# Designs tried in a protein design run: designed miniproteins, single chains, continued (5). Part 2

Each design is a single chain, and the fold is of that chain. pLDDT is the mean over its residues in the fold that is shown.

## One batch from the design tools (miniprotein)

Design m16037
Fold by ESMFold2-Fast:
Structure m16037 (fold): chain A 89 residues (1-89)
Amino acid sequence: AEEYYKKGVEYLYQGKYEEAIKYFEKAIELDPNYIKAYLLKAQAYLYLGEYEKALELLKKALELKPNDEGIKEEIKRLEETLKSSKVLP
């Protein structure tokens, strides 16, 4: 899981968001409790303008870490953004 996460971080840093998402997804497949992978996969979707997909991933991360105020704050910000527009899947 860690190795795929690191590769995802490399792609995210390079602005290769679709590649980053693929590697974070592989990390999650190996470790479904890998909160950092959910958070950075959400960040990659935010950079792609895929706000609803990012919101779903942040909510999943919050399920795994229910008392994380940072994740709650990110969810609140995204929900406020989505109130201005509906994005189709």
Scores: mean pLDDT 79

Design m16038
Fold by ESMFold2-Fast:
Structure m16038 (fold): chain A 85 residues (1-85)
Amino acid sequence: MDEELVRRAVELLGRAMGSSLEDLRTVLLSLAGLSPEELLEMARQAERAGDHDLAEALRLLAEVVERVGPSRVRELIERVVRERE
């Protein structure tokens, strides 16, 4: 379940950024270090800016960080990104 949410967040953020997997990994690991509250605030700002893919990715990351904590989310991000290389 949590890995599937992280995989969806990686896909959505990739669409929003249009960047390399390495850049995407760097951004995701930085976001995983934020609190769920900070991620949800960023999601609200992205939604207001019309960036629906970014907003949804941030909400999914917030949910997983809240449930499993930042260290485990970083492990899941590394796994998901590695599978796409």
Scores: mean pLDDT 83

Design m16039
Fold by ESMFold2-Fast:
Structure m16039 (fold): chain A 55 residues (1-55)
Amino acid sequence: MVGELVERASREGRRILETEGTIDADGVLTLSPEARRRLKEIGDELQRAVEEEKK
């Protein structure tokens, strides 16, 4: 079910930002390459689920 997947992905993405995101004094958010890869994987999974629902 897409809704459940979206909720899980939102929670995981927020957790990654909270635990691995760093904000510098100039307000720039920095993420590790590993965190960026995980976020991309979550996005790709959501896109596939949305495409599946449109069939």
Scores: mean pLDDT 71

Design m16040
Fold by ESMFold2-Fast:
Structure m16040 (fold): chain A 88 residues (1-88)
Amino acid sequence: MEELRERAEELIKKAEEARKEGKLEEAARLYAEAAVLYGEAGDLAGMLEAARKAGELYRELHPEDPGRAAARGVAAALRGVAAEIERE
């Protein structure tokens, strides 16, 4: 589990760098990937925070459809949790 958490933390750092460079689509994708990894690692707090950040960026990228953009970010995080539940 520690390897998944460390990988998620690396993705968060890359996402923050992408945000600073104005690469919002890349940043949103990296936050969504980090959320999935946090979920698989059992770090629900990290998963929710990363998913929230991805959702915010998706809303900025698609202001004409903020509901769908936000849902896409949340769905990515929930895939990690669903995979863990199915393994039980």
Scores: mean pLDDT 72

Design m16041
Fold by ESMFold2-Fast:
Structure m16041 (fold): chain A 74 residues (1-74)
Amino acid sequence: EKEKIKEELKKLLDEIANIAGLSTEEVKEAYEWLENEDFEKLEEFLKRVEKEWDTPLIKKLIERARKLLDQLKS
């Protein structure tokens, strides 16, 4: 079940990166934080993207990502 949540998070990170124009390197770092369960860095990454890309679509994707992170932390 945790692996399924990680898979869904990776898909959301990929969507966010595509919309926000993030580099492949930034996405790889986010994936590394997710695999290493560095949830603090991943949450800060999401906050940074939300602040820089203040759009309804990005906010929806980040809200979904935070819900999955909360499930993974539990």
Scores: mean pLDDT 81

Design m16042
Fold by ESMFold2-Fast:
Structure m16042 (fold): chain A 70 residues (1-70)
Amino acid sequence: SEEQKRANRAQMEAGALELAAATALLYKASPETLRKILERIRELLETEELTPEERARLEEMIARLEEALA
């Protein structure tokens, strides 16, 4: 179904962004790169297709990215 396809895309994007955020933080990526990842995570968190566990991990990444940008 289209609903399942949207959910699958959201889940894949969540995993990719979590990995991207963790990698960018580990290697001390530029502030521009960190902001781009932060914006994409915020956009994804507006969807209803994420599980509570995926949401919690992305919110943790947001907190870490915001700390790195402070």
Scores: mean pLDDT 83

Design m16043
Fold by ESMFold2-Fast:
Structure m16043 (fold): chain A 66 residues (1-66)
Amino acid sequence: MTRIIARGASPEGATAAALLLIGSGARVKVTFGEPTVIEAEGASDEGVEAAVAALRASGAEVEVER
């Protein structure tokens, strides 16, 4: 399981990141708030990298926990 913690994420940015993870085959749970927490099970490394890049591109500060 991968946990992505994003500070300053917009709902649109968080949704885009979640969709990238789902597209990689992951089961995803998003907890909207500050910080926004995205929990992904079965995500590929490429899927996690793409989601983190999308969040950072939207201006969010991102931490990844495994």
Scores: mean pLDDT 82

Design m16044
Fold by ESMFold2-Fast:
Structure m16044 (fold): chain A 92 residues (1-92)
Amino acid sequence: MSQEMKETIFLFRYLAILTELLVEGKKLIKELKEGKISKEEAKERLKKRTEEARREIEELAKEYELPEELLEKLLEKLEKLEEELLKEIEKT
């Protein structure tokens, strides 16, 4: 398999992981707004889910031999997404 093909497959799987995190983050915010969970519980669940997503991305990066510099940029995007979701929980 070519390096470009490995990177392309990684990016599609990476986007799927980010999409799942976004969907779960939105569900947590909705449950918080509906009074089903506390802010503390919502933050804890989001942090656990983000850590799982981070591990999945790092494992995929090893499988598809992703350049470390590209992996770092993609993990920074994951961290920024977590920060934005945590801010929405705090504002709610």
Scores: mean pLDDT 86

Design m16045
Fold by ESMFold2-Fast:
Structure m16045 (fold): chain A 98 residues (1-98)
Amino acid sequence: MAAVEAARAAAEAARYAAERSGTEEGKKAGKEGEKAGEEGVRSGDPRAAAEAAREAGKHAAKAGLLGIESGGASVGTGAALAGIGAAVGAELAARRAA
């Protein structure tokens, strides 16, 4: 509903990707996404939250792709799609919230 909730969802997607990446680089990307999303939640500002969620979604997608590269194709793909979806959802939510 709110961009802040979308940022939280993106942070969770990034955490999911980090835990399941299977590579150090993927875990690092997922951690950065989780941090970005959490900063969006802390801001309480819809626009800042949407930007943070989009950034967290990018990191989650990167972590997922790195997981696929290391042989975790099914888990990595799901995490990447979740991150992208969260970023898009955050952008739409922020625009609706004005």
Scores: mean pLDDT 65

Design m16046
Fold by ESMFold2-Fast:
Structure m16046 (fold): chain A 70 residues (1-70)
Amino acid sequence: MAEVERVKEALLESYKALIDDEAKRNGWSPEEVKKRLEEAEKYAEEHSPQLAKARDGGVAGAREIAARLA
């Protein structure tokens, strides 16, 4: 349980950082940023159990997913 929550939090932090960076570079509106964050949260919720099992790949996997969403 704790591992899944930890991975989900790490995923969300990675997504938020990448989305904020893309928003700054590409001039995304606050609405676009919110939409992307909402999608990222849903994705993290869906994939965090599998990523938690892949202990060493958890953070790397999160970056790949975040890059796809951003």
Scores: mean pLDDT 68

Design m16047
Fold by ESMFold2-Fast:
Structure m16047 (fold): chain A 89 residues (1-89)
Amino acid sequence: GKAAERARRSAEGGREALIRARNAAEATGGALGVIGAITEALLLGGKGKDAQEGLEAAARAAEEGARRAGTEFASKLGEEVARNARELL
């Protein structure tokens, strides 16, 4: 159905966004900060029908997190956000 097709396209878009985020994290050496930014964007973007918007927001947050990855504060925030997201799973 139409909902399943949207979910599949959203998942494919999200996969590409996560690949871009991973590449940004590896390039900057700020993997923790970028992971935190992805997790925060997913939490703020919500779950369900708006998943694609959340994943696109995660990609943008990951790029911004990578730019800030040189700061100890961004790294610690990333760890905290990732921990809180795991508690929600």
Scores: mean pLDDT 55

Design m16048
Fold by ESMFold2-Fast:
Structure m16048 (fold): chain A 65 residues (1-65)
Amino acid sequence: TEDARKAGEAAAKAAEAGLGAAASSGSWQTMVFGGDREAGRRAAAHGQAGDGAAASEYSLKTGEG
């Protein structure tokens, strides 16, 4: 279905960006430093503006901190 296709595409994109996300992870920590909950919400919105809501939604579903 569309959701599965979108999730698969997002996963592939995340895997490819995983190489660069390793570097971005550093900046990620600095954002959380300012506000754990707010940073999480901000990141979701930021990802939505760049990657898309579908990818963010699925990532948050499996994500656990």
Scores: mean pLDDT 51

Design m16049
Fold by ESMFold2-Fast:
Structure m16049 (fold): chain A 76 residues (1-76)
Amino acid sequence: LSPDVEEMIEEAERLVRETRELLERDPNVSEEKRREILERMEELLERLKNEVGARPRLEAFEELRRLAEEARELAE
């Protein structure tokens, strides 16, 4: 993998981990909503790791970043 792709995957893995910890500890987010967000983020992370094209990889990363922001807004 190119260095920029490796960095993107590392960032995505960090976002998934941080979002999971945030949502698991937040009483304001429902179990169902937590599961929905985390499942989608995991799907996008797998897509990011397995895609060979720059465009679909970027799209997966952007969607994952957006979900992480949504989760932070819900936790506030």
Scores: mean pLDDT 78

Design m16050
Fold by ESMFold2-Fast:
Structure m16050 (fold): chain A 120 residues (1-120)
Amino acid sequence: VDEALLAEARAVLAELEAQGLIKVTIDGDTVTVTTTLSEAERADLRAVLERLADLGIISYKVEGNTFTLSPSPGLKNHVKSLEELVALVRAIAAEVDASPTAAAIVEASVVVVASRALSK
């Protein structure tokens, strides 16, 4: 399940990059995403990332249109699998009424970020 979710996440990021919506760089557990999204969609993206950071899942930095995500030290205390992480991200995205594009970017990025920490 975890390997399939990671493969799907990488495919989603590649498709979004092919559409010109993002540029993504992956360095180990760090994912850097530069977006061409609207201000409203960037606000949705930030809202989901802020909720995940507040829950101790990820840490993130924002510089203009660029988001850099890394796993939080507390990640394993809050989620046990990539499947649980995906469910949590989807719940947060629904709660903040995030655009489908913003939700897809966060879901795929956090799966990549958390993959090493949650691998078994």
Scores: mean pLDDT 83

Design m16051
Fold by ESMFold2-Fast:
Structure m16051 (fold): chain A 67 residues (1-67)
Amino acid sequence: GVVEKAELARALRSPEQLAVIQEIADKLREIGDKVNAYLTARREYRLTGSEEARERLEEAKRELGIE
């Protein structure tokens, strides 16, 4: 159950394993932030059609490497 998974996660929190988990979490957060920015900008551009929303969308596309 959830409690068993939490206890296992604590057991895996050796200094070395914690550092690896932290790095994975940091990288996943960066990717998530870029994806969320893209989705938000795309939705705003669809709703408003404003130049400001278009600029944000193009910036988000560049951050993700999308043309």
Scores: mean pLDDT 74

Design m16052
Fold by ESMFold2-Fast:
Parts: C-alpha cells; sequence; structure tokens
Structure m16052 (fold): chain A 55 residues (1-55)
C-alpha cells in the first residue's frame, strides 16, 4: 500500500539523518557510518522504486 511505503521511506530517511548527525558529532566512526548509510540507502531506493510503480 502507498501509505505503508511512504511511512517506511520516512522512517529509513530519519535513521539515515541520525547516522549522519552522529558521524558529524564524532559518535560513530566514518567507516561504520558509511556502512550504515549504504544499507539504509539501498532499502530507501528499493522502496522508492516500488512507490514509483504505484504511480
Amino acid sequence: KKEELLKQIKELTKQAADVLRKAVAGEIAPEEAGKKLTELNSQIVKLLEELRKLL
């Protein structure tokens, strides 16, 4: 459902923003931040492709 996809995308985007914030603050190593961001971006892109197919 479109609403479910949008909710999931919003949640993952929030997590990505949090990872970036922590990396800038020095709370997470750059290597770890990069790994987490790659995983989150992969999931976001997949959900965006599914959302695009519903349009």
Scores: mean pLDDT 82

Design m16053
Fold by ESMFold2-Fast:
Structure m16053 (fold): chain A 63 residues (1-63)
Amino acid sequence: MRFASREETKDFIRKTKKRVVAIHVTEDGYEVYLSSKPTTQEQKDYLIEQLDTAKVGDVISAR
């Protein structure tokens, strides 16, 4: 799925029950790839921290 802003992406990460596989930061926004597995608070915190420093062209890989 795709979000237009960093804040929308962060809000989604805070609310999702599904584990994030990766986030791709594109010129058009943020592409979030999900798995069927449950997420953890530690993964959510990690992804939010990575989003704060991410630049266009970056891929944030989740464990």
Scores: mean pLDDT 81

Design m16054
Fold by ESMFold2-Fast:
Structure m16054 (fold): chain A 61 residues (1-61)
Amino acid sequence: MLPSDKVLQMATEAARAFNALGRTSEANKVASEVIKAEDEGDLKKAEEIAKKGLEEAKKLE
């Protein structure tokens, strides 16, 4: 399994959590920032963005 697959799963989970809370703008922001970091080839930054987004979403639950 590629490292990018795990990052995508985390980003998807974060976006889903934000959408469930009605925070669609935050869901879109996390998704776009992860995509931008992956496009730049910075998988570590993409993972950190996805992880932080997931932590923020869980904090609001």
Scores: mean pLDDT 77

Design m16055
Fold by ESMFold2-Fast:
Structure m16055 (fold): chain A 65 residues (1-65)
Amino acid sequence: STTLVAMEIRLIGIAIEDGGKVKIEVKDNEITVTVEGMSEETIKRMKEVGEEYAKKLGYKFTLKK
């Protein structure tokens, strides 16, 4: 969906800006975001953005470090 693509672009952009790495997996109406090499402030922002998009989609959101 356009909403999923928008989320992926946004999250990848946030990761690149902080010099970190992100893995995004979408399966069974669940979005799993795995973060590496980011500050705690950036991780919090990733979680807030991911949860907002997941809510719009009616999907579950899970963040892993």
Scores: mean pLDDT 85

Design m16056
Fold by ESMFold2-Fast:
Structure m16056 (fold): chain A 87 residues (1-87)
Amino acid sequence: EEEEKKKKEEELKKAYEKGYEEGKKEFEKERKEVEERLKKDAEKTLEELREEFEEAAGKFEADPSAIYEYGKKAAILEEAAKLNHEL
């Protein structure tokens, strides 16, 4: 019972970290394309990314795959926001 909670918590942490790392790498590879999109539709793109991030958080049922996707979107949103501020 308590072991199940700890196991789930560890899986959630690792899934998030794994997703966050993959999100950063994915953003790095697509950075140029995302930057071009941000220059053309900076406000729209950032708002859409924020909405996707919030939707992912709302559908967060403590499932490793969902947390992995949540981490990816969080990393992408963070990096996109930095680019938008620099533009």
Scores: mean pLDDT 67

Design m16057
Fold by ESMFold2-Fast:
Structure m16057 (fold): chain A 60 residues (1-60)
Amino acid sequence: LTPEQLELEIEAAFLYMEAAVLRKIAERYEKEGNTEKAEEYRKEAEELIRVADELLEQAR
């Protein structure tokens, strides 16, 4: 592994973890009946996953 590849993998891992937290927050808002907030957090999580996937492709 090059230092650059390792850095991209670490950044991707951080984004995946953040996305997982946002999805849990979205589930909580949905249970509380706040569907608007739940949708916002779900979309944010999806965007983070897309960025993380791109970083992993660059690390290859």
Scores: mean pLDDT 84

Design m16058
Fold by ESMFold2-Fast:
Structure m16058 (fold): chain A 63 residues (1-63)
Amino acid sequence: SARERAEEYLKKAKEALKEGDYSKAATYAMQAGVLATIAGDEELLEEAVKLSKEAKAKGGEAA
């Protein structure tokens, strides 16, 4: 389901954050947000948005 896929991408985003790959983390978090929206799951969407913002804030050499 879209909800299960959103949870998978959130897990991947969290893993990328732990590895310091902020660009990948932001990408996975954005994908999770789209899937959470399709699933109608506001809690997953909020978590995806939060992870995306955190990844962008911590992003180093993305320039």
Scores: mean pLDDT 80

Design m16059
Fold by ESMFold2-Fast:
Structure m16059 (fold): chain A 60 residues (1-60)
Amino acid sequence: MEEAIAELEAAVARLSPDKRPVGEQILASAKRAMEEAGDPETARGIAKVAIRKIEELNAA
């Protein structure tokens, strides 16, 4: 799980300063959902979806 969170944090860090507040919201929501997931596979799936959303934000 630390690896997935690190990837999310790295993705947010790649955003321009203007986009980081939205990226931080996505990160916070993903962390909450991952904590509630209870199992590593579900948490990893949540992280992948969140990373994709952050990448879409970066592309915009």
Scores: mean pLDDT 79

Design m16060
Fold by ESMFold2-Fast:
Structure m16060 (fold): chain A 89 residues (1-89)
Amino acid sequence: MEVVDAETLLAMDEAALEELLARARKEFTEAMLKEGVREEDIQIVWDAQVEALRRRLALARAGASEAELAALREELRAMAAAVRERIAA
């Protein structure tokens, strides 16, 4: 599972971010399928998580406050925790 801090994520170019998200999506999908979640539901959940992450990343890149950086870190932790729980099961 990809564990990336907010500062590293902010420094990534679009190609590196797309590669990271593609790998994370593959691991997330495999973990969720093992839990019996339907592929359509997995895609909805993943797309929602990516949308939230991209929104926070855009705010951080626009010079957002420390509070927005903290929110980005929490979204990354929540995403990592969800994937980790599924992979460990």
Scores: mean pLDDT 70

Design m16061
Fold by ESMFold2-Fast:
Structure m16061 (fold): chain A 82 residues (1-82)
Amino acid sequence: SKLSEILKKINELFDKLKQTTDPAEREKIVQELEKLIDEYVKLMREEYPDLPDSILDTIKRSLLAYAYYLAGDLEKAREVAK
C-alpha cells in the first residue's frame, strides 16, 4: 500500500540520519522526514476515517520527535512531544 511505502521511506531516512554527521545533510534529511510524515498522517486519515484525530496527532508528534532526537535537536524533540 502507499502507507507501507511511505513508512519504509521514513524508516530508511531515520537510518540514514543515524549515520549522518554533516549538519547541512542532517537538516536536509529532517526536512524530507517532515514532508513524508505529513504525507503519511494525511493518508492515514484518508484510509482510516474511524481513527480519532488524537491518535493521528500522537503518531505525527512521535515520528517528528524521533526525527529531531536523531538529528540531535533535543529542544525541538521536546517541543513536538508536548
Scores: mean pLDDT 87

Design m16062
Fold by ESMFold2-Fast:
Structure m16062 (fold): chain A 86 residues (1-86)
Amino acid sequence: MKRIRYQTLAVAAEKALKFARDNFGVDVPVEKVEYKESEEEALEFLKRQGKLLIDALDNKLTPEQKEAVKKVISPKAFEEIEKIVS
């Protein structure tokens, strides 16, 4: 189901943000992933987390650090997050 997919991608985005914060000292807010309600709310949460991740990658990390963060969540998961957030 789409809700489970959105939940999985949001967890991947949270993992990537925590990795950037803990390994590169990036000051980014990280929200705990929770999917208690609906598919719509899961998608909204994924969009918020994904936007935070993309902003950190584009504005707060070096090219080398950006590549390291992408490897944490896999290329496929990252592409899906970008597509959904766009």
Scores: mean pLDDT 74

Design m16063
Fold by ESMFold2-Fast:
Structure m16063 (fold): chain A 100 residues (1-100)
Amino acid sequence: SELEETLAQLSPRSQIAVLITAAEILIVGAEVSAELGDEEAKRADLEAAIENAMEAARLAREAGDEESLERAIEVLERVAELAEGEVKERAEEALEEARE
């Protein structure tokens, strides 16, 4: 993806910031989709938010960036609150992994 190509050019700290920001934007998108009754778009945005937050958490832990790790965990917690079914289970599993 274009985002992945851009991320490869950035420092680890900048990569973490972009991933967390992207996940936060996706959560807003999911909330808007939910208000409009678009459950498919909501699920897609929440799944993408999980992937971005998990990668951000992994990179933050490797970098010793505790503040960014905490922000990534907060994103996963918000996804778990908003999500239903399989996506909720994925968010809860991601939270367990991020907290290790």
Scores: mean pLDDT 86

Design m16064
Fold by ESMFold2-Fast:
Structure m16064 (fold): chain A 67 residues (1-67)
Amino acid sequence: GMVEELRREIRETLEEFLRLGKEKGILSDEEVEQVRRAFEGQLAKLSDEQLPALLETLRRDLELLKK
């Protein structure tokens, strides 16, 4: 359903953010694992209604990182 699709898009967007952050030398391997772990903990606490806002925030952060 839409919620499962949003959770997938959120995780995929985070992985792209982490990949690019590591490629640019902004994030270490240890920091990538720490951010991934912290994010999964946060995602588990969010209601379904909060997921679209999280995806938009993460997409914004990714676009800022690309600059």
Scores: mean pLDDT 84

Design m16065
Fold by ESMFold2-Fast:
Structure m16065 (fold): chain A 118 residues (1-118)
Amino acid sequence: LEEGIRALRRGDYEAAVKAFEEALAKDPNNARAWYTLGVAYYQLGDYEKAAKYFEKAAELFTDPGEKGVAYQMAGEAYLKAGDREKAAKYFRIASEYFEQAGDTEAARHYRELAEKAA
């Protein structure tokens, strides 16, 4: 995992993908590895893969704030992929988790984005 994060910091997204895939082969329930794999694919411009990996990370996270961020990133990736309905859906879900986390400003912001995307 740390090797992949180091590759992301350098902008070596292909090396980051390989490192995160190796981490997931050892532990497929590692939510952070799914999230960072999503980030790597987002930076590579593969928004549909990024969105699916952010969705998987969100399912595995237990903390509401971390779920909110992962669903937010899934929404942003779907928006980049041109899927406005899925973007709206995930921004709404992210807003609900940000409310549970006590982040009222993030909750309001993503609720408004969901309404505009739908």
Scores: mean pLDDT 85

Design m16066
Fold by ESMFold2-Fast:
Structure m16066 (fold): chain A 80 residues (1-80)
Amino acid sequence: SEAAKQELEEALRELERLLEELKQGKISKEEAKARLDAIVARLHALAAANRDDEEFLAHAQELEPRIVAIGREIGELLME
């Protein structure tokens, strides 16, 4: 659905913002981890709710490399 695709894009924007705030030292590591965990939980719930939505799955496939890359970079910064 269009709403599901928008939620996916909003989650990606939240991840991008979290990464930038973490890089700039504007957020604590504890707060950043809590926000990352919440975003990951939302992404899992969104995928589960839309597992049979072909348009959503196609859009998710396109965004997956960006989501994975940003999540990995956030994870690396949290380990420092």
Scores: mean pLDDT 85

Design m16067
Fold by ESMFold2-Fast:
Structure m16067 (fold): chain A 68 residues (1-68)
Amino acid sequence: SMATLDQIAEEVRRRLEEALAAGASRDELVQLAARTIAEAAREHDLSDDEVAQAARRAGEILAELLAA
């Protein structure tokens, strides 16, 4: 559902912000985002389309954080 995807996006943002504050590299942030989505896909039984949507949102969040 959209609510589940919003929750996943919020969790990705939280984890990436924490890692970035701790000095994580771009590559480490990319791996963390991928791992968070993989965990969410297993937990929520996400479809391929939902995984793709979560990945796009994670990419947008990562781009925002790295542009700051």
Scores: mean pLDDT 86

Design m16068
Fold by ESMFold2-Fast:
Structure m16068 (fold): chain A 64 residues (1-64)
Amino acid sequence: MMMKEKKIKEAKELIKKGEEALKEGRYDEAVRYYSEAAKLAKEINDEELGEEAEKGLIRALNLK
């Protein structure tokens, strides 16, 4: 994989982990996963992925 594709995959995996953490009520871990995913999305300029991660982060913060 090229570096950008690898980072996209990692960000998607972090979003998935954030969703799982939200489902389990582990809001602090969900915040961490979504925050890391948003940082990766910003680094690679993937606006759609960044919006998805940010939406998850806001949701996790509101439930915390």
Scores: mean pLDDT 81

Design m16069
Fold by ESMFold2-Fast:
Structure m16069 (fold): chain A 87 residues (1-87)
Amino acid sequence: SLATSHLAAGYLLLVAADIDPENAAEYIRGAVEHFRRAWELGAPPLSKEEAERLIEKLRHYRETVDLSPEDRALVDEVIARLEEEIK
């Protein structure tokens, strides 16, 4: 589905952030936009294990990558959504 394609694109961009760290901020921004779009389109919720791994990964980027305030806010929004889903 289109929703699943956005979810996959988000994960691929996080892989790109790891292998091309000089452009990590742009990849992370793209990844969180794709995750948000996937959920808007009705992507199924992640498993608890997948959500926990994604939260850990996004928190690591938030701490280690020089993100704009706007991009940090988007990352925080995605983390908060994932945390609510695994309660």
Scores: mean pLDDT 86

Design m16070
Fold by ESMFold2-Fast:
Structure m16070 (fold): chain A 79 residues (1-79)
Amino acid sequence: SLEELLEKIREILKKYGVSDEAIDRVLTALRTAYLLGKSVEEIAETVRKALRTFAGDVLSDEQIEEIEKEIRKLLEEYK
């Protein structure tokens, strides 16, 4: 289930034009938080920070908020 979740998130990030390298960094941060048993809210915050760090030059704040919202919905389905 975690690998299926990560694949869906990869496809979302690709649609927003995020590079494969930046996607891998974001997904690594998400996987770590998920395996540590962090809440949906804490994982979403981790993803938001990672997107700003690794893709903040290509994504607007509005796009990061939209991506966070989509990922939060997926986390609620898989966690």
Scores: mean pLDDT 85

Design m16071
Fold by ESMFold2-Fast:
Order: sequence, then C-alpha cells, then structure tokens
Structure m16071 (fold): chain A 55 residues (1-55)
Amino acid sequence: SRQDLIDELRRAKADVEAKAAELAAKATTPRDETLVLFYQVVAGSIDVLIERLEQ
C-alpha cells in the first residue's frame, strides 16, 4: 500500500542519512567529502518521493 511504501522509504532515508553521518565523521579527503554529499543527495531524493506519496 501507499503507507507501506512511505514507511519503507523513510527507513531507507534513515539508513542513507546514518551512512552519510558515519562517512562525514571519517572524511579526510575531497573524495570522502564528495561521497558524503552523494549520500545526502540520495536522502534528499528519497524525501521528494515521500512528499509525493504523502500528497
């Protein structure tokens, strides 16, 4: 259902945000910083999908 999909996307977003936070704590190079940004962009994209499903 729509709600089940929203709940799954929220869990996925939380997991991606946790990965970004862990990587940010270890980031020492421009490559690491870019990878953190990549995960942050992915989390933002998931948020857009959730908003579309929530109406």
Scores: mean pLDDT 85

Design m16072
Fold by ESMFold2-Fast:
Structure m16072 (fold): chain A 80 residues (1-80)
Amino acid sequence: SPEEEAEKLVEEFKEYIKKLTEEVKTATPEEVAELLKELKKKYEEVLEKLEELPEELRKKAYEEIKKEGEKFVKAAEEAM
């Protein structure tokens, strides 16, 4: 269902961010820059998938994904 698809996209993104956040703790500044580049690409892919969902589900999923992405950017900035 669209609801299950929205939930999966959010959960997959949260797991992805969790993994990147773990990697950033031991990363060099150059490695952090590469992780940020990967995040940007993944973020764009997820946003494209959200466009196929009903507006209400898309809005909720987008907010969750945006918050998770912002948390990682902060962690990456602290690691640099």
Scores: mean pLDDT 82

